# Designs tried in a protein design run: designed miniproteins, single chains, continued (2). Part 41

Each design is a single chain, and the fold is of that chain. pLDDT is the mean over its residues in the fold that is shown.

## One batch from the design tools (miniprotein)

Design m5400
Fold by ESMFold2-Fast:
Structure m5400 (fold): chain A 88 residues (1-88)
Amino acid sequence: SREEALERFEEAVRRGDKEAAADALWSLADNPVEFYAAILALERLGAPKERIELLRKIFEKQFPEGLSEEERREAERLAREWVERILA
């Protein structure tokens, strides 16, 4: 489920398990806001550039319509909250 994928993502990032974090992002493929938020969070946490570029390409293919302005703001807020929790 979406919530399980989010929890898996947060836990994987805490452990430094980039592969598990990437796997969790695939489970968010039907929700563009959380997928985009995860990309932003990974970038802020120092994930490799190659992985971030791959995830952006996947996002563009999965969600060609992109995000509305409101959805973009929501994704940025979620990413900040995730990073704050992981670094706290």
Scores: mean pLDDT 77

Design m5401
Fold by ESMFold2-Fast:
Structure m5401 (fold): chain A 90 residues (1-90)
Amino acid sequence: DEEKVKKTLLNVLENTARFAEERGDLETAERLRELKERVEKIDDPKKALELAIEELDRLAREHRESHPEVALELEIAAAFLRMLLSLLTK
């Protein structure tokens, strides 16, 4: 269900962006909304998930010292998207 996978991905990115914004990490929130716009334009859900996972991992590493609770939320989101990708590719 390609449409459902895409909607789930977009929801995860928006929810994670809101979490970052509520914690005062406006830079991460902005970067996640930009990522959401980029993945929305990708027709292949596997490629969209792969891009999102890579960017979430990068943001988590960059923000681990400044916003550790946001970095943890990014790691959780990436782990969830990896599980979703695994179900799509098996």
Scores: mean pLDDT 86

Design m5402
Fold by ESMFold2-Fast:
Structure m5402 (fold): chain A 80 residues (1-80)
Amino acid sequence: STKRILEEALKAIEEIKKSDYTDEQKRIFAIASVTLAAIHAILEGDFEVAEKLHQIADDIAAGMPLDEVIERLKKLIEEV
């Protein structure tokens, strides 16, 4: 389900945030995790969720903090 895809993405971002990786590595891993979630959403036919996940990935690339990513994913989970 789309909700489970989003919950798994949220868990991945929370784990990335707590890791000992550099801020740049955390950003790259976060983009990869959210992009994979977007691909899974497309496969489930949830194009609206996929679009929102792509936007989050773009925002991470533009410098959005992981705390804000976590809050946006939580909001998206509540909407599905």
Scores: mean pLDDT 89

Design m5403
Fold by ESMFold2-Fast:
Structure m5403 (fold): chain A 81 residues (1-81)
Amino acid sequence: SPLSREENLARAREVAATLSFAQLRAWARYMARELEPVDPAAARALLARVDAATTREQVLDVFEEAVGLAYDIREEELAAQ
């Protein structure tokens, strides 16, 4: 679906708002790990930040960055022929 980067992030934020802190942290870790085949350095940095996070806001920051990077990677894959 051709969602904009902002629309994709807005949808992700709405889902994140329904999750517990532990569920959001697990989702952020999952999103970060999915980046590993394309950007292992970014994946490791985001995973370290999730593991160090002690607040929901800190986890949301990592989650939003991971969602944005995943969107950018998908867009690049779709644009590359």
Scores: mean pLDDT 85

Design m5404
Fold by ESMFold2-Fast:
Structure m5404 (fold): chain A 88 residues (1-88)
Amino acid sequence: ASASATVKGGGSATLDTGGSGSDTFEVKVVNKKTGAEVTLTVAPGALASGTLADGTQVGAVHRADGRILVGISGGDPDDEYEVTVTSV
């Protein structure tokens, strides 16, 4: 299962794939303007972080209810980031 959201720089979104707190998720974040991207693997109860080539930081939190909180830090607030969360 997968879910997606569009987030601006400095923003966050909570995504629900219909997965559980025991699932591992792949989180892909793409800057829609530049095409810069990062992919994170988030294990149950874990935190994952990465940095896009443009210096934008991405954090992902695996919640006990199976939802993923994704935050975009240091990005331009006018840029749109596509966040996709997929069960692996």
Scores: mean pLDDT 81

Design m5405
Fold by ESMFold2-Fast:
Structure m5405 (fold): chain A 92 residues (1-92)
Amino acid sequence: AMAEERAKKLLEEGERALQNGDYETAVKLFKEAADLATGELRARAYIGMAKAYLNLGKFDEALKWAREAAKEGTIEQIGEVLRIIGDMLEKE
């Protein structure tokens, strides 16, 4: 679908922003992707937001989006969510 294709592009842009350390831009891109996506793609966007917020030191926000990702994600994505939570606990 056209919305799904836009969501995939936004996910790719968000992932590049994460790699470049532009965490505020990554949050915006992943939020837009989540608004256009459902299921696995939406979970991927929520995981991206959780990672961005973790890197910004915003642990409450990171945990919020990790929980949302776990509701819609695959087993592999739930594993990624658990790693994010583990990283938060190590840094706190």
Scores: mean pLDDT 83

Design m5406
Fold by ESMFold2-Fast:
Structure m5406 (fold): chain A 100 residues (1-100)
Amino acid sequence: SSSGEKAVRETVESGRGAGEAAERARDASGATGGAIAGIGAGTQAYLSAKSGKASKEQAVEAARESARLARRGAERAETEEGRWGGELGARGALNNAEGA
């Protein structure tokens, strides 16, 4: 369904957003906010994608890609807080994929 495709896309974009927040983090507050927002949005998008039986495999793949994008942002982070936030976002996305 079109809504399933949107949810898959939103799952991937949540990881990109978490990674970008990690790269931009200047302090613990920014890093924490970015990670929590990314995990929350990603989980909701993932659950929406997973609710359609035909899209479960795509939802899992999207969650893994979300994790890779968040981790890439962590690797590029200038602050320890940013790196931590990005890694937290990646772990959240992987937990979604592994919980399928």
Scores: mean pLDDT 74

Design m5407
Fold by ESMFold2-Fast:
Structure m5407 (fold): chain A 62 residues (1-62)
Amino acid sequence: SEEQRRKIARLELLKGATEGIEEIAVYIFTKTNDPELAAKVREKTKKKIEEIQKEIERLRKE
């Protein structure tokens, strides 16, 4: 449906924004020599992206 298509588009945008935030945060922590914090950011953003992708797949199956 049109509503499902719009929800998927919004989730794709949120996924892209999450990826951008990851890139910025990892860059900052790399510059400050905080590899453990960089790793935690990658882990948390990876989990969030997987959550968003799962919701996209759920909506596509409708």
Scores: mean pLDDT 85

Design m5408
Fold by ESMFold2-Fast:
Structure m5408 (fold): chain A 71 residues (1-71)
Amino acid sequence: KFDELLEEIRKLAPGDGEAFAEQLRREYEWAKANGDEVRIRALLKIAETAVEAARTGQWVEVPLTFEEVRA
């Protein structure tokens, strides 16, 4: 579930990961409220990738931009 991915990010990357997880949560809630399934799927994939990057020690700061997802 998405909330489980957010908790893993917070746990594996304290500090930077908490800010990133909160941004993902807000984007996900907005996408759900607007029925944007493409954006929801993109956010899930980003969360999964972030968890893997944190686990392998390859964590990098990832900007969130979805302005073109609905185009």
Scores: mean pLDDT 70

Design m5409
Fold by ESMFold2-Fast:
Structure m5409 (fold): chain A 79 residues (1-79)
Amino acid sequence: SVDDLIAELERLSAALRAAMDANDWAAAQAYMAQIQRIMAQFNALRAAGQVSPAQEARIRGILASTDAHMEARGDAARA
């Protein structure tokens, strides 16, 4: 279900952030690849009209949180 994919995205995003904080780049790359596969599934579901506005807001929230963490990590590496 879409909700199962959102739960998996949230789990993988949390694991990605933890891997980045641990400097485990091999694990981070593996989690990023899994997130990309889930995003491809969401794109197919969106094209089919199967994602609700509430589900879309949840997906955006998870991605925004992950992007903010990556940006902060990048800024720390550049400082």
Scores: mean pLDDT 83

Design m5410
Fold by ESMFold2-Fast:
Structure m5410 (fold): chain A 93 residues (1-93)
Amino acid sequence: MKEELKKEAEEKKEEAYKLLKSGPENLPEAKKLLEEALELAKKAGAKEEEIKKLELELEITEGLILMVRGVERVIERNEERRRRERELLERLR
C-alpha cells in the first residue's frame, strides 16, 4: 500500500518535470501533478525533507505561472507600442 503510493508520487513528479520542460502553457498541468505527488507522498509517510522539497518545487511552479502571465502582458503591450511607432513613422514620412 505505501509502496504503491510512493511509486505513484514519483511517477506524477516525473510527469510534472516533463511538462515543466515542454513549455509555459503546461505549467498549470505540472502544478496539478506536483500537488497530487505531494498528497501521495504525505499519505505514504515520506520523509519531511522530501515533503519540503515537493512544497518548494510547487512554490517555484506557482511563481513561474505568475511570471509567464507577467511576460504575456509585457508582450501584448510591446506589440501595441510597436504598432503605434509604425503609425508615427508613417506620419513623419
Scores: mean pLDDT 79

Design m5411
Fold by ESMFold2-Fast:
Structure m5411 (fold): chain A 71 residues (1-71)
Amino acid sequence: DKAIEEIKKELENLKKNTGSEEIVKKLQEFAKKYGEDKVIEAVIEVIEERRTLSEKEKEAMKESIRELIKK
């Protein structure tokens, strides 16, 4: 999915010193442009590129991202 790949690319371009508030703002912008589900999927894929998530961890992460996007 091209939208998921675009979101992943932008997240990977964020530097280590990017503040959490700036990251949340970017996720909210992506949700407005691509929809919440694509943002959630892209963030999970970025995390899974570094480590495997259990189903419980994946569900918890999805809910956290959804909550951040809706605020």
Scores: mean pLDDT 73

Design m5412
Fold by ESMFold2-Fast:
Structure m5412 (fold): chain A 87 residues (1-87)
Amino acid sequence: SEMMAEVMARALEATARQLEARGAPQELVDALREAARLVREGKYREAMALVREAMDKHLSPAEQKELEALIISQIPAAKAEVEAEKA
């Protein structure tokens, strides 16, 4: 779904902004932003591989779980934004 792709892309971008504000490694922030672009193009497998590679390089297993939880936590707000644009 194009709507679900846009929701996921915005959740990834919101996560990238939060990580950048917290001083996370720039390579990880850049990977999340590039993954958002790939998701909008329907390249979900490539987007997920990019995020996983950046997480494996920069984060511990516990920090990876925290990042996954952070991404999921951004989905409701991203969904509300996309739905508001279509109203």
Scores: mean pLDDT 88

Design m5413
Fold by ESMFold2-Fast:
Structure m5413 (fold): chain A 81 residues (1-81)
Amino acid sequence: MSKEASLLVAARLHLVAARLPFNTPEEREQALKDAMELAYEVAKNGSPEAKKEAIRILEEVARLGSPDLAAQAKKTLEEAK
C-alpha cells in the first residue's frame, strides 16, 4: 500500500468512527479533525486520483462537523483545489 493510499484508508476509518452513535460530541469532533488532517496531506501531496478522494473526504467533514470544523474544512478545500 502506498503512503497516500494508507492515509486515505485512515481518513475514511476516522469518518466511520465519527458516525458511531455512542461517541461523545468531543470524540466525534476529534475523529472528524483526524480525517481532515489526513485528507489534507493527500490533497496537497497526492496523485490526481488520490487528491479527488481526499477532496471528497474534506467535503464530508464539512458536512458532518461543527460550524467551526466545517469552516476549517471549507478553508482546507479552497487551499486543496
Scores: mean pLDDT 81

Design m5414
Fold by ESMFold2-Fast:
Structure m5414 (fold): chain A 76 residues (1-76)
Amino acid sequence: RPPMSQREFDAAVEILKILSRRGDAGATAGELAKELNVSQSTVNTALKTLLDAGIVEAKQSPTSPRVIYRLSESVA
């Protein structure tokens, strides 16, 4: 698996800023892609890195494909 690019790293930093602003409401990958004006694949790669690091958490409804990403309590 290739390492995260500079663009994906920059997206990760901006995602953290947006999620900090949104708090418990969080954001979907599509919302983050629109706000950052980047591709959803860039957002997905950045989010995976943040999830793997434990900085961001994903909350998924058991009855819905919708996934909401937000800062973990330790970094919010």
Scores: mean pLDDT 74

Design m5415
Fold by ESMFold2-Fast:
Structure m5415 (fold): chain A 80 residues (1-80)
Amino acid sequence: GSLQELLERIKREFPELADELKEIVDSVLSRKDEMTPRQLAMEAAKEAGELAESKGYSNDEVHTLVDLTVQVVLRGLEEL
């Protein structure tokens, strides 16, 4: 899907995390010249997973958010 479709899915499934996740993604993308795309995606995934776990989301929900976050970072890098 497009970056927009991924962001809409996050807002629908994780509305309470959408703003904090945007801050994580924006922070990671600001470091695009310091790390590889894979390293950027992994860093964002780690921070998103820790955020969701801290808010009491289930393991399945955490895994879904982590997967969506990886896709958002990789798509965001393609648009930069």
Scores: mean pLDDT 85

Design m5416
Fold by ESMFold2-Fast:
Structure m5416 (fold): chain A 81 residues (1-81)
Amino acid sequence: SARQEEAEKAKAGAEKTFAELLAATTDPAVQARLQELRAQIEELFEKMLAAKTEEEYKAYWQQFQAAVHEALALHDADLAA
C-alpha cells in the first residue's frame, strides 16, 4: 500500500540518519538518547504498519517524525558545544 511504502521509505531514511549521527557523536549521554530514539522509531514503524485507520497512521507518523527531529536537534546541540 502507499502507506506501507511511505513508512518503509521513512524507516530506511531514519536508519541511515541514526547510523550517521551515532558515528558522529562521542558523548555517551547523546549516544544513549539516540539509541532510545532509535528504539522508539522501530516501535512506531511497527505501529504504523499495523494501523487500521488513516488517523492512527498519521498519529504514529507524527511521533516518528518528532523522534527523528529530536535526534537531529541533539546532534546540532552536540556540534555547537
Scores: mean pLDDT 84

Design m5417
Fold by ESMFold2-Fast:
Structure m5417 (fold): chain A 80 residues (1-80)
Amino acid sequence: SLTLEQAKEAIGRILEAIAASTDPQLVDDYIDALAAIVKRLPSKEQGEELKRYAEELATKLGLPDEVRERLMQALDEALK
């Protein structure tokens, strides 16, 4: 099973990749990968915690508002 700590490490790496990318298709693929990680967590509470972690880290990394909005939409959908 995927642990919350493993998920946070994976999300950190993916968000850094998004921050370094200028390719919109790669950004979309990375956002989809983040949503898939959230869905793999064993509890909804862990998924909500991971979403908060991703939102905070995306803000700290200075991701553009448009990218952050798309990320949050994908994570919200993954948690439904």
Scores: mean pLDDT 82

Design m5418
Fold by ESMFold2-Fast:
Structure m5418 (fold): chain A 94 residues (1-94)
Amino acid sequence: DTFTLEFPTKELAERFIEAVELAGDSVGAEVSAQLAPSGKVTITIKAPGMLRASKATYVIYNEDGKKILEVEIELGPDGSVTSLKVTFYNPYEE
């Protein structure tokens, strides 16, 4: 499955790529990511078929321990992505 997302900064896009690759790896999926000059990220997730339903969550924190990004991936037993959720937190909001 292929997804395209826009990020408010390149730094968030890079952290998202790291998080989604780690989350995918934890459920046995191969994740490839492309960062366009426009700041758009295209990701492709490939998982082997005949898996049990799997869910992985990876959270990125800032230096103060506040959440800045959360990635959740859910895979069906056929290896399809049943859910991809990306949550942005504003670490600069008091």
Scores: mean pLDDT 69

Design m5419
Fold by ESMFold2-Fast:
Structure m5419 (fold): chain A 64 residues (1-64)
Amino acid sequence: SAEEAERILAAGERMIAEGNEVAAKKAVEEAAKLGYPETVARLAEVAEAHGHTPVAAYARSLLE
């Protein structure tokens, strides 16, 4: 659902802001598993903006 996708995005953004890359990758995995590619793509952009290139690269790999 849109509400679920928004909740995962908000949680992932928080983890990225905190520098918790492990939890950020888990949020990306949850979004991908549940079929929210737009959320995965947005988390990749947020991670890149915060300098978390490994998280951004991982998120983009799940969109291939």
Scores: mean pLDDT 85

Design m5420
Fold by ESMFold2-Fast:
Structure m5420 (fold): chain A 89 residues (1-89)
Amino acid sequence: MKEKEYEEILKEGLEAGIEREDIEELIELAEELEEALKNKDKEKVIEVLEKLKPLHIKLLTTIAGVERKEAEERAEEGIKKWKEELEKL
């Protein structure tokens, strides 16, 4: 990621009320996910999605005001859908 793209994403995330540390972790994990997808590394894609799960739950509960149980169910459903799409590749 170029520094200018990083600063734009950081600004948008901060405006949405996301903490800087969480935005930085999202950017890092998004870059890892893109690299894994480019390399068709299904195992690495799943690993990155599992790392994204707790951050996704945190953002749903803190920013979107979703109840923790519902946030956990949404994050888990997202990972299951990703696993199904990866099996088609």
Scores: mean pLDDT 76

Design m5421
Fold by ESMFold2-Fast:
Structure m5421 (fold): chain A 57 residues (1-57)
Amino acid sequence: MLTDLGTEASLAVQPEGEALGREARARGLEPADALGQAMTPVVKRTNELFDELEAKA
C-alpha cells in the first residue's frame, strides 16, 4: 500500500520534471545540468509529499 502512494506521488511530479528538463535543454543547457535541474525539484517535491502523507498517516 505504501508503494502505491509512492508511485502516485512520483508519477504526479514526473511530467513536470520532464517538461522542465526539456525547457532547460531548449535553452542550451548541458544534458547533465538539465537533468540535475529537473531531478532536484522532482525529488524535493516527492519528499515533501511523502513527509506530508507520513505526518497525516
Scores: mean pLDDT 63

Design m5422
Fold by ESMFold2-Fast:
Structure m5422 (fold): chain A 85 residues (1-85)
Amino acid sequence: SVLDQAKAYYDKGLAALNAGDYKTAEAYFKKALDLYPDFWEAYDTLSFIYHLKGDIKKAEEYHLKAMKIAQERLKKFGSTELAEK
Protein backbone atom coordinates (compact mmCIF):
# COMPACT_ATOMS: atom_id res chain seq x y z
CA SER A 1 0.00 0.00 0.00
CA VAL A 2 0.95 3.67 -0.22
CA LEU A 3 1.22 3.73 3.59
CA ASP A 4 3.63 0.74 3.50
CA GLN A 5 5.81 2.61 0.98
CA ALA A 6 5.70 5.77 3.12
CA LYS A 7 6.68 3.68 6.18
CA ALA A 8 9.62 2.21 4.21
CA TYR A 9 10.89 5.73 3.40
CA TYR A 10 10.35 6.74 7.04
CA ASP A 11 12.45 3.76 8.21
CA LYS A 12 15.24 4.76 5.77
CA GLY A 13 15.02 8.29 7.16
CA LEU A 14 15.42 6.97 10.71
CA ALA A 15 18.49 4.96 9.63
CA ALA A 16 20.03 8.11 8.09
CA LEU A 17 19.18 10.13 11.24
CA ASN A 18 20.84 7.49 13.46
CA ALA A 19 23.93 7.76 11.21
CA GLY A 20 23.96 11.58 11.70
CA ASP A 21 23.03 12.25 8.04
CA TYR A 22 20.35 14.87 8.63
CA LYS A 23 20.16 15.90 4.95
CA THR A 24 19.43 12.35 3.78
CA ALA A 25 17.04 11.80 6.71
CA GLU A 26 15.08 14.96 5.83
CA ALA A 27 14.85 13.88 2.16
CA TYR A 28 13.45 10.45 3.10
CA PHE A 29 10.92 11.93 5.56
CA LYS A 30 9.75 14.35 2.85
CA LYS A 31 9.32 11.38 0.44
CA ALA A 32 7.24 9.62 3.11
CA LEU A 33 5.06 12.75 3.41
CA ASP A 34 4.72 12.99 -0.41
CA LEU A 35 3.19 9.49 -0.32
CA TYR A 36 1.20 9.94 2.90
CA PRO A 37 0.64 13.58 3.93
CA ASP A 38 -1.03 12.54 7.22
CA PHE A 39 2.13 10.74 8.43
CA TRP A 40 2.43 12.71 11.68
CA GLU A 41 5.53 10.73 12.83
CA ALA A 42 7.46 12.07 9.81
CA TYR A 43 6.58 15.67 10.76
CA ASP A 44 7.53 14.99 14.39
CA THR A 45 10.93 13.59 13.36
CA LEU A 46 11.52 16.56 11.00
CA SER A 47 10.81 18.80 14.01
CA PHE A 48 13.53 16.92 15.93
CA ILE A 49 16.03 17.35 13.06
CA TYR A 50 15.39 21.10 12.90
CA HIS A 51 15.89 21.33 16.68
CA LEU A 52 19.26 19.56 16.24
CA LYS A 53 20.13 22.09 13.50
CA GLY A 54 19.14 25.01 15.79
CA ASP A 55 16.18 26.09 13.63
CA ILE A 56 13.72 26.37 16.50
CA LYS A 57 11.03 28.15 14.45
CA LYS A 58 10.84 25.38 11.81
CA ALA A 59 11.08 22.74 14.54
CA GLU A 60 8.00 24.27 16.23
CA GLU A 61 6.11 24.51 12.91
CA TYR A 62 6.71 20.80 12.13
CA HIS A 63 5.84 19.78 15.71
CA LEU A 64 2.53 21.67 15.54
CA LYS A 65 1.71 19.98 12.19
CA ALA A 66 2.49 16.56 13.71
CA MET A 67 0.31 17.26 16.77
CA LYS A 68 -2.59 18.51 14.64
CA ILE A 69 -2.55 15.42 12.41
CA ALA A 70 -2.20 13.03 15.36
CA GLN A 71 -5.07 14.75 17.21
CA GLU A 72 -7.34 14.66 14.14
CA ARG A 73 -6.63 10.95 13.57
CA LEU A 74 -7.28 10.15 17.24
CA LYS A 75 -10.53 12.16 17.14
CA LYS A 76 -11.70 10.51 13.89
CA PHE A 77 -10.83 6.89 14.83
CA GLY A 78 -10.83 6.95 18.66
CA SER A 79 -14.49 5.94 18.89
CA THR A 80 -13.92 2.99 16.49
CA GLU A 81 -10.73 1.70 18.12
CA LEU A 82 -11.53 -1.76 19.49
CA ALA A 83 -10.47 -2.64 23.02
CA GLU A 84 -12.05 -6.06 23.60
CA LYS A 85 -12.72 -7.06 27.22
Scores: mean pLDDT 81

Design m5423
Fold by ESMFold2-Fast:
Structure m5423 (fold): chain A 80 residues (1-80)
Amino acid sequence: GLDDIDKALEAAKKGDNKTAVHHLSRALSKLLSRTDDPELRKRIAEIHRRAVKAIQKGDLETVEKYAEELKKIYEELEKR
C-alpha cells in the first residue's frame, strides 16, 4: 500500500536502487489489482516506468513527484 511507496522513496534517497524498484513494483501490482479502468491502468504504468527511470538516474525530485501521484491514486481507489 502506501508503505510500499514510502519505502521505495527512502531506498532511492539512500541510493539503493534495487530495493527502491522492488517496493515501487509492489505498489504498482497492488494498484493495478484494484482497478479495471484502462485509462487509469495506463496512467499507473506510465508513472511506474518514469519513476523507475528517475531512480536509476538519481533524480530524487522526480521520484518524489511520482510517489506523491501514486499516493493520491491509492487514496482515490480506497474510496467506495
Scores: mean pLDDT 83

Design m5424
Fold by ESMFold2-Fast:
Structure m5424 (fold): chain A 87 residues (1-87)
Amino acid sequence: EKEERLERIKKEVDELLAKYQKEFPDIPARIEAALELYGDETTELTKLEIKVSEILHYLSRKYPGKVTPEIKRLREIMDEIEELRKE
């Protein structure tokens, strides 16, 4: 059920974005800049990868050398996105 997994991941990522946009306002701007580079050909999976990557980038700078539960979960989401891309 690719669509159900995709919707679950989207909801989880959007919840994390809502949380971290209050802490680091640059995250939404960085995501928009990255999406602009991909243009009209941006897939939903690519959009999710960009969002997860920007949150991971922020968290890895905030917690250098540490793997927090949220960092671990975001890495797991990236793996799930790669799996969905293969389907």
Scores: mean pLDDT 77

Design m5425
Fold by ESMFold2-Fast:
Structure m5425 (fold): chain A 74 residues (1-74)
Amino acid sequence: GEEEMERALEEVERAAEELIASSDDPGVKLGAEVELGLARIAAGVGRATGDYEFGVEMLRKIKERLKAGDVTVL
């Protein structure tokens, strides 16, 4: 539900902060910030629509990319 989605967002925010703090690569830092932005959009959609399952799924995928360091740079 909503509480699970909000916890998933908090986990993404922490993972992004950890990756940004641990990396010396500006491209990795930018990629982590982009992923965090996408996470906030996904949570916003979940809140607006009530589709918390979609929100949680998107947030879990984003968290996995952040933890793997698999972030795309623009």
Scores: mean pLDDT 84

Design m5426
Fold by ESMFold2-Fast:
Structure m5426 (fold): chain A 84 residues (1-84)
Amino acid sequence: EATAEEVAAAKAFVREHLDKSLATTPEQGQLLVEIAAGMARIVAGVSKVAGDEEGYEKGLKAARGLDSIAKKGGQASYDFLKAA
């Protein structure tokens, strides 16, 4: 569902902005990925207001990647976080 570029942006966002060690269960993994998707949307919105089109595009790609992973469920979200 998500493109490879959106998944790569999601991984980069997690590495830069998130303490993935907080996810010790699949349920916590899904919640953390959902939170990360919201954070990526905020970053994209702030970038758009500031006229930073590169930051806007990067944030949107990360948000789309994270949303796609979260909707696959807790195990997929947990596995994604541990691989990032």
Scores: mean pLDDT 85

Design m5427
Fold by ESMFold2-Fast:
Formats: C-alpha cells, structure tokens, sequence
Structure m5427 (fold): chain A 80 residues (1-80)
C-alpha cells in the first residue's frame, strides 16, 4: 500500500540523516499529490522528488547501497 511505502521511505531517509521536518513535508506532498493529481502528474512529481533527494544524498556522501534502497521505494510509489 502507499501508506506502507511512505512509512518505509520515512524510515530510510531518517536513517541517512535527512531532517524529520524535511521528510514529513515530503511525505505530506506525496500524500496530497496521490489524492489530487492525475497518474501522469503524480508520476512526474515523484520522479522529480526522487531525483532531488538522490542528488542531495550523493552530495552528502551517503553509501550507494542506501541510496539504491531509497530509489527502489520511490519506484514502488510511482507504480502504486
């Protein structure tokens, strides 16, 4: 379910040191997008959020294995 994927995404982002306020704002944006946007608009928004987060984590030197897990969860969210 989307709820379970968002809980896992939150857990992974907090584990790699993303601020809780930033994570909570991201989760809220995804939930609102899922309720209000078309499938195409939702997929575009999640892809843009994914790219931003992945770039940020790479700049912070987060290990690729952890980045790959976060990317996998974003891809699962897109396919819900």
Amino acid sequence: SLKELLEELKKLLLEVGVDEDVVNALIERIELAAKNLSKEEFEKLISEEKERIIEYLKEKGVPQEKIDKIEEIFDKIINE
Scores: mean pLDDT 86

Design m5428
Fold by ESMFold2-Fast:
Parts: structure tokens; C-alpha cells; sequence
Structure m5428 (fold): chain A 73 residues (1-73)
């Protein structure tokens, strides 16, 4: 379900970013997913991971969650 993936995405973003930055990225990703803009959603996720200095493993998980969310929209 989209809501479950969104919740998990938010938790990951908050683990690597400030709550403000995480909530902003989450909102922007959700808007891009709802618009069907996969490229924009992935770009926002990559930017958030880079700003949060995420490990390659966390970055990969973030991107997979975003791709799954786009597939169900």
C-alpha cells in the first residue's frame, strides 16, 4: 500500500536528515509520485540521501521504495 511505503520512506529520511529536511523531501517525493513523475521522485530521493550522507545501502533502499511507490500510482 502507498501509505505504508510512504511511512517507511519517511522513517528512513528522518534517520539521515533533520526532521524539517526529511518532511520536506517526503512531501516533494509524494507530490512527484502522485504526478507520475518517476524521474523527479528519484532525483529528490537521491538529493535527500546525498545531503544526509546516506550509505550506499540506505540510498539503494530509498530509491527502491520510490520506484515501488511510482509503480502503484
Amino acid sequence: MLGEKLSRLGALLRSINSDVDANRALSEIQEAVEAGDKEKALEIAKDAAERGKASPEVTEELLRLVEEMVKVS
Scores: mean pLDDT 78

Design m5429
Fold by ESMFold2-Fast:
Structure m5429 (fold): chain A 59 residues (1-59)
Amino acid sequence: MKEKMAFASPIVQKAIPLLKEGYSLREIGEKLGVSEQTVQTQIDFTMKMLGLKSREELA
């Protein structure tokens, strides 16, 4: 699995500042016009690529 753009995806880039503001994945999905599952999947892959333990570390 080679998703070299996963950590640089527009969804993740836009989700990071929203996570810092304290928004949930559901709210981020609503703001970005995507499903909560899409946001969760993108963030999960990014966290695993960076070796992060929690979403707060990503933000």
Scores: mean pLDDT 70

Design m5430
Fold by ESMFold2-Fast:
Structure m5430 (fold): chain A 82 residues (1-82)
Amino acid sequence: SMDENYELAKKALIEAGISEEDAEKIVGGVRVYEGTDGRALGLSPDFKVSEELKKKAVEQLRKAGVPQRMVLLFEEVLDKIV
């Protein structure tokens, strides 16, 4: 299910070195982004990640078996907060 894939994505973000709190914020932001067809980000303008952390997050999402469509969605959101 989509909820199971988001839980899997959260665990992958934590494996990449993102805190549990920040991983929850990112997952929430991606859910809003998907639900609004990209019209809203669902994250504070002050919420930022490093380029290196983004790269590690995308690699861990792929390694965890998150569907490619959802990996691309996370990558698009992470690109906006680098």
Scores: mean pLDDT 85

Design m5431
Fold by ESMFold2-Fast:
Structure m5431 (fold): chain A 94 residues (1-94)
Amino acid sequence: SDREKAERFFRKLAEELRKLLSKVNASDEEILEAILKSKGFEPVNSLDEYLESIARDIIKLLSKNATEEGIKRLAKELGVSEEEVRAAIELEKK
């Protein structure tokens, strides 16, 4: 379903964000504590949950300015289908 395609895309985007953060060579706990401190200690259950939330916010911003070329580029960089990117954008428009 389109929802399942969108959820797969959000997970893949969150995984890529996590890989970027892993280059800092810090533990999940240290990264989560740093993020929570910058946000004023708002409660989150895990680093993965927080990164998925950020991924959804990024797609919400993209949904306002999405171009066909941007969708193709993002799909290629994340290793997902263009249909999964479009499903994520459509879900976040609602």
Scores: mean pLDDT 68

Design m5432
Fold by ESMFold2-Fast:
Structure m5432 (fold): chain A 89 residues (1-89)
Amino acid sequence: SQTQQNINRYINIMRSNGMFSGSQFISQITSRHPSFGRIISQMTQQNIYFSRQQISQIRNMYRRGSSSTSITNRIQQIQSQIRNQRQQS
């Protein structure tokens, strides 16, 4: 599917940037939660990629048992932050 192709592209870009632990985490979470897979697919289409620090924040939330809603809200905040930084640069 196009969604899976976009997820795979996201993971490959993370690996090319040396984000191996982060890429493994994204692979695991998108396999377990199709809703996160759609979000990552949309991020690929928008050329929005997490930094190492942003991935660590999301991974820590997931490990602490934060709700899917809380994690989704954090991802949306990060997406908005990245878009705003691009407009100010």
Scores: mean pLDDT 83

Design m5433
Fold by ESMFold2-Fast:
Structure m5433 (fold): chain A 69 residues (1-69)
Amino acid sequence: DDGLQQAQQRGQQSLDRLAQIALDAKKNSKSPEQQKQLIAQQVGATANSQDDQDALYETAMKLAEQKKK
């Protein structure tokens, strides 16, 4: 029970962090390509292909929109 709640809290913190990174990227760059690079830099080296970077960017932007509401 506690293990599932702890995992959900850590997951939510990770999603909140990614959303904030996306919002900060939007503030610091007007270019989607630059925003994608800023997000990848802040998250670290998990996105080593264009497809991975695109997936990360789309996920981050969706989370940012959810946080905005």
Scores: mean pLDDT 71

Design m5434
Fold by ESMFold2-Fast:
Structure m5434 (fold): chain A 82 residues (1-82)
Amino acid sequence: GEETAEATGTIAGDRVREFGVEAVAKGLQGALEEEGLEGEVEPNAAGIGEGAGRAEQKTKGLDEEAGEKVGEAVARAVEEAE
């Protein structure tokens, strides 16, 4: 639902504060590619914001399950990148 789609972007933002822009950019790019969204996520604030926005727009049109899956993929990729 709406809350799940917005939570996906929030998770990405929280991880930027915790782990830094490069790790979050890698996680976002991987998650977007897994969902069939093509596009590079630049390792900076603007690129991460754009990537998170794309993920949220995708999940708003999909089931709550899809948004949660994207959020988990981002969190896992960031943890592995530390």
Scores: mean pLDDT 57

